# Ledger of designs, part 42: designed miniproteins, single chains, continued (2)

Each design is a single chain, and the fold is of that chain. pLDDT is the mean over its residues in the fold that is shown.

## One batch from the design tools (miniprotein)

Design m5438
Fold by ESMFold2-Fast:
Structure m5438 (fold): chain A 100 residues (1-100)
Amino acid sequence: MRVTILEAELLAIESEVYILKRLAEKAKKEKDLEKLEKILREAEALLKRLEELKKEIEEDESISEEEKEKLLKRIEEIKKEIEKLIEEIKKYIEKLKKEE
């Protein structure tokens, strides 16, 4: 049950990352600085949520070491995707500000 709840939470975060990537691509095409800044803030909030979830998993003695390893590996993969998205958005915002 506990592992299932954590897997559902991770799936929800992965789904939010997918949506933010799509919104970022649209905002880039529209050159919408305000939308890009909002997406950046939401991506940073997801990164913070992942760090909190990572601590919760590491501290949960009811989860086996094998299950922890699988969950933590998935968190690390999602974290890398979010960090890449944040970097791409920041670079594009800087580019747009130079054009104004």
Scores: mean pLDDT 84

Design m5439
Fold by ESMFold2-Fast:
Structure m5439 (fold): chain A 63 residues (1-63)
Amino acid sequence: APPLWRSKEEAIAWLTERARKLGLSEEEIERLVVETIERDPEVRASTVTAAAIRAIGEAIDRE
């Protein structure tokens, strides 16, 4: 289960770390973060979770 985040910065940091561990490049991580914020400026848990699932899909599709 995703952790309970106290701030937008904490949620973005978690998403960034998760994507990096999945093997995404720094450019892909930056794009993922920007798209997540553009889609939901409040950076709600549901949006961050969906972004993490999308990152997993991108990592799989690249192989």
Scores: mean pLDDT 73

Design m5440
Fold by ESMFold2-Fast:
Structure m5440 (fold): chain A 71 residues (1-71)
Amino acid sequence: SAALEEAEKLFQEAVEAAKAGNIEEAQRLLSQAVATLLQGMLDAGVPAAEALQRAQEFRKEGLEAIEAAAA
């Protein structure tokens, strides 16, 4: 999925921003990745409740990765 690839790229950019100390940019990029993934799942016909749950799981893991990268 193009949306999944875009979300993964945005997440990687968020981690790199966090490593560089750009925490606001890292959070912005992660939010964009989560929104891209959620919309991509909905466009692919994933039920809204399942898509939202998966997006929330991705955001939680992403926040943990940003926190670890910033340390």
Scores: mean pLDDT 87

Design m5441
Fold by ESMFold2-Fast:
Structure m5441 (fold): chain A 81 residues (1-81)
Amino acid sequence: SPIEEAYDEVAAEYKDDPLVMAFLTGLKHRLELNPDAPLDEAFVEEEVERFAKLAKLDEETKERIREAARRFVELVRRRRA
């Protein structure tokens, strides 16, 4: 699956960051449940803001999660193209 393959690649990059890994695991399941979800910057920002609000993240952690989300989404898009 493009989502599973993209997740494996991005998870290897962030394996030592448990909070980013928690976010990525949740995003993976969300994409598997919603395969028609748009994979654009607006989608990334909505998912980051949702997680950041729930987990009360600082700006540094939020930016790490945003970069991980962009990487994951780009890998999924590349594999679907």
Scores: mean pLDDT 83

Design m5442
Fold by ESMFold2-Fast:
Structure m5442 (fold): chain A 114 residues (1-114)
Amino acid sequence: SAAERAERERALRELEEELARAAREAAEQGESEEAKELAELAEREGERAAGRAALDRELDVILENNSLDKGIETAEKHGIKEAAEALRKAKASTDREVQRQWLAYAKRLMREAA
């Protein structure tokens, strides 16, 4: 669900913040190896969170501008073949309700890509 997704995104951000805090505390205590390991973990989780936020922003711009071609390009660039195919089906349809259903499905798939 959307609520479960929001909870997962919040948990990932909280994990990144906690790992970054632990890295700073370890560094302050002179535990350089522990600080390095925690900083590397924080960076990896931060990169995932940043990538997801960038994708969400790009999706919102595409959907607001009703640009299916840009949506297809974005899905292909991120290797989300099923989302790209759903967007092509939306583009091929003359039924606005069918278009909306395929767009919603593609948006869900793209936002769940990590």
Scores: mean pLDDT 68

Design m5443
Fold by ESMFold2-Fast:
Structure m5443 (fold): chain A 134 residues (1-134)
Amino acid sequence: SEEDKIELALLVLKQYDPNATREEAEEIVKEVKKIMDEGKLGTELLRWLFAPEEERGRADARIAVALYYAIENPEKYGNVFLAAMLASYVEPEIRDRLIETLERFKKIAKENPKLKKYAPYFEDLILSLRALDE
């Protein structure tokens, strides 16, 4: 739901800034929806994965919201994550950054009862990515 996306964004933001507000989380959700609807997620996802530390909270919140949209509607958004997975296959640094990001999301999901159902999806993605390093 929209509320679940806002709560997820806020929870991620608060990992980096305890003063993060619901209004900032709502802004992130609106931004990500626009990016996904415009088909720009692939380019933006790479930018967010490699964001500098001072932007890490907002970047992680954007990635988390994008993953939520893809899990809830894989037919519409699944191809974007396939592109990110393929980039991870050929570029070890992209793979490492994506694994690190998914590990943070898995922890957040496990600590929130409403998001706990998504933890297995993050775990499966992490295992798939790690299997590429033989």
Scores: mean pLDDT 79

Design m5444
Fold by ESMFold2-Fast:
Structure m5444 (fold): chain A 84 residues (1-84)
Amino acid sequence: MSEEEALRRIREATEKALTTDDVEEKLKSIDELVRIADENRENRRVLEAVKEALMEILRHTDDKEVILKAIGAILHVIGLLFDL
């Protein structure tokens, strides 16, 4: 995946998570963001973008399952950033 495509997909997944009322769709968006991070684990710009996207989702949700999944995903991405 190109950096430009990864950044676009991050934006699209983030927008879906922020605009949907469906918990399952929010969880799927977080899974997609984690997948993008794993596929681009050597690209600091993409990893930082995923981290910021997950933090934005966390800021705008009050659902317990979404909060816990977003926190876990943020910690995973921080781990990838430390391995760079």
Scores: mean pLDDT 88

Design m5445
Fold by ESMFold2-Fast:
Structure m5445 (fold): chain A 94 residues (1-94)
Amino acid sequence: APPSVDELILRIIALIERGFRRGLSPEEIRAAIEALGAENPHYRVEVLELRETETELVVVLRVTAADGRQYLVTITLRRAADGRVETEIEVREA
């Protein structure tokens, strides 16, 4: 059975967090998200924005379900001064 939209979003978040912790480039993270989207053809996953600074990665995604519902997902990852990664997630139906 295809994953639920919540399960797909959680998989995308986990992939982005792992990529950020491993020091992958924005281009590598984008490619990984697009590859995960291709493996889940019941959804359309679009990377709308991907912005990196020295300490922060912001990814804005549009996820479109088969029924036409759209979700705007904003994922912000920050490196704290102690080296810990903090993740902030915002999901809105569009």
Scores: mean pLDDT 84

Design m5446
Fold by ESMFold2-Fast:
Structure m5446 (fold): chain A 89 residues (1-89)
Amino acid sequence: MKEELLKRIEELEKEIEQLKKEIKELQKERPNDKRLIKLEFRLMAAEQDVELARKFVEEGKLEEAQKLIDNAEKVIKDIKKDIRKIKKE
């Protein structure tokens, strides 16, 4: 379980980094789009949850870590969906 949670954390960290880049690129094209500010805030919250999940894994709090990872994965999935909608406009 610990190894599986760490792999999921690493995948989320990579996805967050890529999404930060995509949002920054979209902000250059759409500087007044309030949706992008909201997406940045949500992504920052997900990043904090992932960082906390890593600490919980290190402390052996695997159930708490899993809950944070599950929540972060859901948020990241929603952010990806919203970014795709904006790109299609």
Scores: mean pLDDT 86

Design m5447
Fold by ESMFold2-Fast:
Structure m5447 (fold): chain A 93 residues (1-93)
Amino acid sequence: MTEEEELEAVREAVKQLMAGKNPSKEISDFIASLPAARRARLLAEAMAELKAASEDEVKALLYGAKYMETKDEKFKEKAEEYAKKAEEKRAKE
């Protein structure tokens, strides 16, 4: 599949989840077959576009993807920092 088809599949999965539906097995299997870093980036992009997640959640995924690519612990620390901020904000509201 092309990179555009990958993004469309992820976007469709996120839209289905937002509508309270489960993505099809074909879409789920395809997304699961993607490299972990690519999957995290595409999910962050789709969720940002569809406003399915907070800015902090999107940043946590992007830094997590960067850690998977580079293995640089500073990106792991940033991913954990933004994930914690997103969780604290959700728990408070």
Scores: mean pLDDT 74

Design m5448
Fold by ESMFold2-Fast:
Formats: structure tokens, sequence, C-alpha cells
Structure m5448 (fold): chain A 87 residues (1-87)
């Protein structure tokens, strides 16, 4: 279906973004790319990401799983979200 195709495209773009983040030598550049991705797909501002509750992270994980994002990419995103929140 078209709906399934759109989810597969979003998951593909997220996978590429995670792969690009892993190639960036600068932690700030990796964080900036994650913030851009989270804003684009989920509407989160940098301020929102710095104030995420554990329930907010669980919601993001559920949304990423629904899109078909891989468990490995979800783990990478969650680790970086927790790092942003700790700052």
Amino acid sequence: SMEKFEKELDAGVIAVAVAVMKTLPDKKARIDLLITMMRHFFGYSEKDLRNLTDEDIDKIVAELKELGVSDADIETIVEMLKEIRAE
C-alpha cells in the first residue's frame, strides 16, 4: 500500500541519517544531525529533547518501531537522546 511505502521511505531516511551520524568525527555534529532528524520526523525542538522524560523516550521508540526502523538504529538513537538529555 502507499501508506506502507511512506513508512518504508521514512525508515530508510532515518537509517541513512544514523549511518551518516556514525561517520561524523565531531560529537556536536552528530548531536546537531540527530536534533534535525527529531525535529523533521517528530516535531521535537532541541529544548524538548533536553527535557525528555523516560515516557517520552518510550513513545519515540514505539514510533520508530512502527516505522520499521532497525533495533540497532533505535538503540543508537536512544543512547544519543539520553546523552542530549543529560546535558
Scores: mean pLDDT 83

Design m5449
Fold by ESMFold2-Fast:
Structure m5449 (fold): chain A 80 residues (1-80)
Amino acid sequence: MTDEQLEEEIRNLERAAEELLEKVKSGEISPLVAVSAAGLLKAALEFTASLLSEEARERMREVIERGLRLAEETMELALK
């Protein structure tokens, strides 16, 4: 994959994490499903970020950090 494709994947994963957090807050999703999905999104974000060049990783730092934070917040809320 190119850096551009990896950057788009990271943006998509960050959006998915944000959507998941909102579904947990609204009660639309079960806590068990939310924890599993958040854990998978976190793993996917970390793996995809590890494949980026140094320059691309620096450009995407804020998006990566937000995505990871949203996934962690989802797990915390789901587990209470």
Scores: mean pLDDT 83

Design m5450
Fold by ESMFold2-Fast:
Parts: C-alpha cells; sequence; structure tokens
Structure m5450 (fold): chain A 61 residues (1-61)
C-alpha cells in the first residue's frame, strides 16, 4: 500500500530529505526500490515529483 510511503515522504521539508526517508525504508526492508528509481527521484525538479515517482513505483510492483 503506497499511502504509507506518500505520507512518510510528504513529512520531508525538501526533496533531498524525502529521498533519504525512502532509502531508510528500503534499509529496514519495508520496501524494495532499485537504484534507477532512486536516481529518478534525485533528478526530479521538486519534492512533489520525487514523491509521485516513488509512490508510482511502489504501486506498480
Amino acid sequence: MAEGVRKRLSTARDKLTAVGILKMMEITGDIKVPKEVIEKLNNAPDKETAIDIAVEYIEKQ
């Protein structure tokens, strides 16, 4: 369920923090995100776009 991921990432004040939270969730084993997806988040123009990329990936697994 991607809602938990969206809520968690939306608490971040900026894109860099949101990416950090996603990486932490991967380390704890709650989600599995390939490096390619993390690179897309890092290259996103803003936090909202980065969160949308992460949530879409989680939903499409």
Scores: mean pLDDT 77

Design m5451
Fold by ESMFold2-Fast:
Structure m5451 (fold): chain A 80 residues (1-80)
Amino acid sequence: MAEAARRAAEAAVRHSEEASKTPTGIEDIRRAIEEAERALAELDAVAAAHPELDAEALRRALEEARRRLEEILKEAEEKA
């Protein structure tokens, strides 16, 4: 279970980075934010039971990726 959560978090970070570098549309950005939020919630639940998991590094990466996507989404929506 810890491995699945870690893998999901890593995938969410990669997808968020791709969405921020090559934005294809507002819907893709919203989807990436939703994925990052879900991965972050799963990491929080698993980290409480598995302190050996390096959750802090993944959590920070997810929070940063989500923040960047939220900034891009806000700018896109404000210009619309």
Scores: mean pLDDT 73

Design m5452
Fold by ESMFold2-Fast:
Structure m5452 (fold): chain A 63 residues (1-63)
Amino acid sequence: SIETILQVLKDAPSLSEALAFADLVLREDQELARQVLAALKAENDPALEPVVAHLERGLAEAE
């Protein structure tokens, strides 16, 4: 499921749509969101840096 989520984020037509999907993952499954964040950081894709920052902020706020 992580690979599918990563593909959805990469295929998102706009940054706002990618961020909306990241918010959905944060809301439904925070552990999955942590795994997605780790995978995105490992790939180090500059186009996804805003998504990485958004997930880090969302997870920090949940603590």
Scores: mean pLDDT 81

Design m5453
Fold by ESMFold2-Fast:
Order: C-alpha cells, then structure tokens, then sequence
Structure m5453 (fold): chain A 71 residues (1-71)
C-alpha cells in the first residue's frame, strides 16, 4: 500500500524528503547529499519497499531516486 511504502522510504538513511508522484505507486525520493554509491542506495530502497516489483531510476545529479511500481 502507498502509505506504508511512503513511511518506509522516509526511514531510509540519508533521505531528506519523499514525494508522491501523480502516477499511482510512484515516489520521488530526495537525498540530503549526492548519492556516492547508487547501487547501495537502490538496495536500501528495495529493502524498504519489500518484495513488490518496482523500477528504480537515479537522477543525473544523484540527489534523487524515482521509484515506479511495475504493473
């Protein structure tokens, strides 16, 4: 459920803010600093979201991650 995913993403270390996107099941995760290791950040987000299928896209400046649930 979206509310549970939102709360779990906010608990990921280094996350400054989480925004719900207009797309159902989509989130934008903003980090306090540019992500030094995108693979590690993706793993932390995957753990927060659980076993649900999703795509993760790291922004060009590495400060944001887009989370998109696959349907």
Amino acid sequence: EEEEAFERLLKVPGVKAVYKTPIPGGFLVEFEKPIEDPEKAVELIREALGDRPFRIIVSEDKTKINVLFEK
Scores: mean pLDDT 74

Design m5454
Fold by ESMFold2-Fast:
Structure m5454 (fold): chain A 95 residues (1-95)
Amino acid sequence: APRVAPVVLAVKNDSETIEKRLDELKEAVADADAVVAVIIDNGSTDDSVKKALELLSKFPLREVRVLIYKGDANNPEDMAAALELARAAAAELAA
């Protein structure tokens, strides 16, 4: 089965830091075959979500699946929903 890394990434107006955060994520998942990334977008008004999507699409992995969750990462229900979504999608991709 492919090695699929489920990740959750909280984004809110992070356009200046998003490149560094994704470089760190790319290093952390370097040994994976695929990544499922759930982006929790807490009402971003800048290009941070667009930058994250573009950078994730350039990861040197077999597949990168990205899902957008509109919510607040500080809300435990939203975080739990995003984590469940990431795990379910990763399990499907790994099958």
Scores: mean pLDDT 79

Design m5455
Fold by ESMFold2-Fast:
Structure m5455 (fold): chain A 100 residues (1-100)
Amino acid sequence: MPTAVEHLTAAVLSTDPAEARAHALAALEVLIRDMEARGAPAEVIELARRALEHARAGDLETAIKLLGEAARKYVEAFGEDPEILAKIKAVAHALAHLLD
């Protein structure tokens, strides 16, 4: 399956808002799996999954806020992981781009 980076690249390059949205959601799903694989705390995974649910419902502002909370709690539990933090930031930016 495509990586989170591949989905984020497709989201940024797409001129179709629906296609950009689909790729941003897929990037968030891959990010959640990457975080689970790294042993992220259940609280962090729950916040990221809630962000995905809100993003799917079109509540992008709440989704971005929940991703910010997930990032904060991830840093508290694991310290600074620049790779995961960069991915969280990129997903949040892709979702913010869908807000106009």
Scores: mean pLDDT 76

Design m5456
Fold by ESMFold2-Fast:
Structure m5456 (fold): chain A 85 residues (1-85)
Amino acid sequence: MLKYKITIKTEASPGELRGLTAEILELILSMPGVKLLDAEIDPEKGKITLVIEAESEELVKKLAEEIEKLLKERNIKSEIEVEKL
């Protein structure tokens, strides 16, 4: 399995970030072959940091695309960084 760090930087309010984080966590739990190892949320900075383990790089790309889709649907200005560990 491959380990990745996903950093999501947003202009979301603390309340919006909580809702977004819940949806992202549910998305990860719904994806076969992706395991959440760690999650760190900084509501005041609008930042979410996820450490995941995935069976393929394609699954990581799919997860990042689905997260970006959620952010765009909510009209939240954001930046997603994916780093291989």
Scores: mean pLDDT 83

Design m5457
Fold by ESMFold2-Fast:
Structure m5457 (fold): chain A 59 residues (1-59)
Amino acid sequence: GPSPFLSLPLEEQVAAVIEVLRSMGLDPRDRARTRSFLETMLPELDLEAMLERVLAAAG
């Protein structure tokens, strides 16, 4: 079925991306790696807007 991820509020989508990256041993503040993840897994989203939200939230 369709991914439940896309039904989440934007803030929860951002938090889920950060959690997945960290679970993979990746730093969500690594712009290049986070960008590559988003391009591969979530190509339908506004990549630049999501990237900036993830980087800001990862703090």
Scores: mean pLDDT 77

Design m5458
Fold by ESMFold2-Fast:
Structure m5458 (fold): chain A 90 residues (1-90)
Amino acid sequence: MLKELKELADEVIKLAEEQGNLELARRVAARYTAAALIVIGTEFETGLNVNEDGEELALEKSSNPEAVRETVEFLRETKKWLEEELEKLK
């Protein structure tokens, strides 16, 4: 998931910069950075690789399913927002 978010963020940033929308490019970079930090924090606390193992495996293995669910929901919301911004730039 985080790799997919990086690829989406990079594409939105590229198109935003090409269109002169530097404010959008900065906002996307900031939100992706926040998503990456939240994943790192959750993985550190739970000992699970949410980024590589995916949602279902992380939830199954986690001793703290609530932290995993909150992290996954933030990633899903970030992905949806990036997909919506990408469509607006096409």
Scores: mean pLDDT 73

Design m5459
Fold by ESMFold2-Fast:
Structure m5459 (fold): chain A 93 residues (1-93)
Amino acid sequence: SDLAERLYSTLSPSQQEALENRIPILAEEAERIAEELRRKAEESGGDKEEVKKLLEEIDSPVAAIALGRLENGASVEEVIEWVEELARLLKEE
C-alpha cells in the first residue's frame, strides 16, 4: 500500500476522484473474475492453459495482471487468491 499511497498522492484531484469512482467497479470486477477462475480451475482440474484462455477472454486490467502472474510462474491457486485478496482490499478502501 505504500507504493499505492505514493502513486495516489501524485494524482490531481480530478484523477483521484476518477480512481475513487472506479474502485467499486474494480472490486465487483475482481470478485466476478475470482469466481470465474475458481469455477474454471475446478472444471479443468487446475489446468493453467484453460485458466489462461479464460483470462485472455476477459477485457479487464485485473484479468491482464492475473494473466501476467500466471505466465510468470504463479500457480492457478496463487492467482485466484491474489484476485480474491484484491477484491477484498478494494471493498475496504
Scores: mean pLDDT 74

Design m5460
Fold by ESMFold2-Fast:
Structure m5460 (fold): chain A 95 residues (1-95)
Amino acid sequence: GSSTLEKLKKINELREETLKKIREILREDGLSDEDIDQFIKQLDLLLRNRLNVFNVPYSDLRTFHTLYSKLSDEARQRIDKVLSEYADRVLEIDS
């Protein structure tokens, strides 16, 4: 119904905002444009599939894990905060 379509639109807009924030964090952490694009592409796929990024097995996300492992502790903490805020807002929309 229309309510479901409105929720999907809001979640899509929130995902785009979240990816933009994470792209900035990765750039500040000194990743190359190629590594940033690869990271964002993998993260977009994870978020679109409504997977819990914190529970996805390494074997299924080898590329994502490799790129995430290159990040500073500060960048990981910032990304974790942004993803936690995203997850909370998705739950509010899906309620």
Scores: mean pLDDT 77

Design m5461
Fold by ESMFold2-Fast:
Structure m5461 (fold): chain A 67 residues (1-67)
Amino acid sequence: MEEAEELGKKGLKLAEEGKSEEGAKLGGKGLGLASGLDEKGQELAAKGALENGGAEAGKKAGEAVLG
C-alpha cells in the first residue's frame, strides 16, 4: 500500500514535469500494485496507461492511488 502510494506520487510528479511517458509508467505500476496485481499485472497496467492516455493517464493513476 505505501509502495503503491510512493509510485503514484512519483508518477504524478514526473507527469507534471513533462516526463509523461515515465509518469504514466510509474502511475500505472502504482495503480496495479494498489489493485493487488503482481509484477506482470503492474507492467501491463503501466503499458495500458502509456498507450491509452500518456501523461493524462499517468496523472489520473497517480491521483487515484494517492486520493
Scores: mean pLDDT 65

Design m5462
Fold by ESMFold2-Fast:
Structure m5462 (fold): chain A 95 residues (1-95)
Amino acid sequence: SKLEKARELIEKFKKEKDGKSLAEAAELTLEVIEEEIEKLPENSQELQDKIREASTKGSEALLKLAEELRKKGYPEKLVEALELLAEIDKLRKEL
């Protein structure tokens, strides 16, 4: 439900250019990423570091990381959240 709400807020931002909607979408997406990482059976420090690095580099790096994790069989919800974070970064740069 958090990812669905984040997607709805992104669509609202595209129509209304309401920066508050984009900020709330980013917060919900990051919460989903944190929740999915906590569910992983392994020590997730390396993954957290990769996500942090990709977030600083921008949308292309986030999409590349999402594709890498999908190929490695990571949870689809984590991959979708990273793809959504990439879309949010791209939309933020249009401001």
Scores: mean pLDDT 84

Design m5463
Fold by ESMFold2-Fast:
Structure m5463 (fold): chain A 80 residues (1-80)
Amino acid sequence: VELKAALAAADVVTKAVREGTVTAEEIAEAVAKATGAPRELALEAVRRAAEELGLEFPLDVGEAERVALRAARLALEERL
């Protein structure tokens, strides 16, 4: 779980550094790739993670990393 969450966070941080901000769809793609979850489930996990953390899109680098980590965990739990 933690390793897959870290992979999602790394992809998101790379995108945020290039573009300054990250969208929900971009984080969902990274989470889906890292966890193997369907994109639809990954996007739902991202939106739920942002809501739980009290964050609104678009996100900065640190916010995007936190959302990606939590969303990856949620996506893996939804598959189990």
Scores: mean pLDDT 76

Design m5464
Fold by ESMFold2-Fast:
Structure m5464 (fold): chain A 69 residues (1-69)
Amino acid sequence: PEALVRRGAEVLGDAYERLKAIPGVTRAELTLTLVADDQLRLEAKVEGTPESIAEAQRLVDEARARIAA
């Protein structure tokens, strides 16, 4: 889990900084969870304009791909 958590934290940090930079985002929450089978789950809650939500979703999908086992 240690190596997974470290990688997940790095990806989460990068994604969070990029999310903060998106114009129109009013709320952005990223949660990284270590599940019982030593798999990381990235959950995202984003609120804002439709355009900002679409951009944020692309960014979250990219982050999930980088975390995926």
Scores: mean pLDDT 77

Design m5465
Fold by ESMFold2-Fast:
Structure m5465 (fold): chain A 82 residues (1-82)
Amino acid sequence: MTREEVREKVEELLKKIEELLSLPETPEVQQQLRQLEREIAQLVATSEDPELAREVAERFRRLGREQAAETLERIAQSLEDQ
C-alpha cells in the first residue's frame, strides 16, 4: 500500500471507531473498538510515517482512547528511531 492508501484506510477505520463510541458501552462494542485500534496500529506501523502515527495518537486522545494513543506514540518513536 502507498502512504496515501494507508492514510485513507486509517481515516476509514477511525470513522468506524467514532461510530462505535456513539453506541452504548457493551462488551461487544469494546471488543470491536480494540480490534479496530489494533488494525490502525498495524497499518500505521507499515506506513513508516511517524507524523501519521502522531496525528492518529492525537485523534485517539481526543476520542478518550488513551491506551490506543499511547500505543501510537510508541510506534511514532520507533519509526523516528529508524
Scores: mean pLDDT 83

Design m5466
Fold by ESMFold2-Fast:
Structure m5466 (fold): chain A 75 residues (1-75)
Amino acid sequence: LSPEELAALRAIEAETQARMDQLMARAADLTPAQLRQQMLQVVAASLERMLAVITDPEIRAAVREQLARVRAALA
């Protein structure tokens, strides 16, 4: 990974954590099913952003596989 890719991934990680923290602050207002669905949506968005910045074919393949699994869990 390049320094630019690492910086972008750290930014994505920080933003994802902030979104998860916001969601957990509202957890009492959500059913377990709604909380799970919204958590999976946050993870899916994070993985999509990672694919936009990662150029390595093997890492991209692994991220795509994870994204496919998360999307399947949302269906």
Scores: mean pLDDT 85

Design m5467
Fold by ESMFold2-Fast:
Structure m5467 (fold): chain A 80 residues (1-80)
Amino acid sequence: SPEEALLKEFREEVEKYKEKLEKAKTVEEVEKIYKEFKEYADKLMDQMEAANASDEIKREMQKLYKEFVDLYENKREELR
């Protein structure tokens, strides 16, 4: 389905942002990566809401979002 294709795309993009986060050397770089990811993810989630995506797909997207946020917080703390 189109929703499944968007979820797959989101998973692939999350992995790319995770790689960027791992390579970041300063808190400022980490914050910039997080801001860019959040802007991307928020737009995609708005598109999924407009498409009336299932609760199951929305929950999976929120899970992937949370996994990225957890890595962001850990990386930010590591560089403090």
Scores: mean pLDDT 84

Design m5468
Fold by ESMFold2-Fast:
Structure m5468 (fold): chain A 67 residues (1-67)
Amino acid sequence: GPQKEVVVVRRPKGPHMPTMRVLSLPNDSGKTNEILDYSVREGADGNLELVATLSRQEGELVGRNVE
């Protein structure tokens, strides 16, 4: 079955709740990773962070090409 990964996206100060699903990354089966859970928080530098748990199949793509 698909594995779970946690990914963090940093955004400059602005919206506290990003409106969404910007973390749609393809997995090894050519399917889009699904967001299982998410939260938003402030990082140490004062920028906003979206922390999301994504489902994926094998392959180390989740969280590597996220800005």
Scores: mean pLDDT 49

Design m5469
Fold by ESMFold2-Fast:
Structure m5469 (fold): chain A 73 residues (1-73)
Amino acid sequence: SEAERERQIEIAAELLSTAAGLDREEARELLRAGRWDEALERAAERIAKVKDPAALNAALAAKKAAFQAMLPG
């Protein structure tokens, strides 16, 4: 559905923004256009330049916990 597609794009854009510091709107536009490989490539390039992997890992863990809290169980 359109709502499910929009939700997936928002989740993916938030993850790319949090994990790589990629602009959320840039990520959203790339994902909405179906340019998933380009979005991932840009994210990977930014991650490779991260000087504080502990801070990145903490941010990723926080986002993972937030998504898990949205699941039934």
Scores: mean pLDDT 73

Design m5470
Fold by ESMFold2-Fast:
Structure m5470 (fold): chain A 77 residues (1-77)
Amino acid sequence: DETMRLMEEAEEEVRKLGSVEKALDDIRRRARELGDDDTARAADSVRNILNTKNTFSQTISRRMTIGLRAELLDREK
């Protein structure tokens, strides 16, 4: 299924970038290059969640980052 492949590819790319923060920076840059203001805004929102100092916010921001990367991979095709 295409959705499952995009999610797996996105998770792998986030791992290769080494951190959720770096992945969010890459997502924002790519989204802006594509003119995808909604995804760029969503990445900024996830960055704000990541900036809270608790384990829950770290976990949820990682999951949201993978989802945003999958959205961009779909739009880049």
Scores: mean pLDDT 78

Design m5471
Fold by ESMFold2-Fast:
Structure m5471 (fold): chain A 84 residues (1-84)
Amino acid sequence: MKTGEDYYKLGLELEKQGKYEEAAHHYDLAIMYFRFEYLSTNNSEDKAKIYELLARLEKVLAKIKGREPDEVLIEFYLNLAKKY
């Protein structure tokens, strides 16, 4: 059975290979699984992981679209992750 952590690890490997679209897809799946886990458990660690993944997804989407990443949004998500 694949978990949010499994999808996150696969996304990291794909990102290292320069497969940004596939990495983004796996990060979306990881976020979805961590959100379901958070809604059922109310675990702050899952919420922190969601924010870290949202920051990473923004960086990857910027590369896919050939745009600059939204650094303010990335910092906002990373600061939220640190709070939990």
Scores: mean pLDDT 82

Design m5472
Fold by ESMFold2-Fast:
Structure m5472 (fold): chain A 72 residues (1-72)
Amino acid sequence: SKAEEMALEHGGSDGSLDPEGTERVAEAAGVSPEDASRAVMLSVMGSGGRLGGDDGRRASGQMVEGEAENLK
């Protein structure tokens, strides 16, 4: 998905996103940056930082996309 692609491009090694990355993932998923930031934080905390690299980034993108579907 586009949200996963943006998270892979802009995400840190633990799946965290900086403000610019958060805005790009939020736009791709169709949610607010605040909702995207919350979803990314929950994804990173839920894994306890154990998902690294591209797996962590994809998990963050998937979490934001899941929140977008719940809000529709």
Scores: mean pLDDT 72

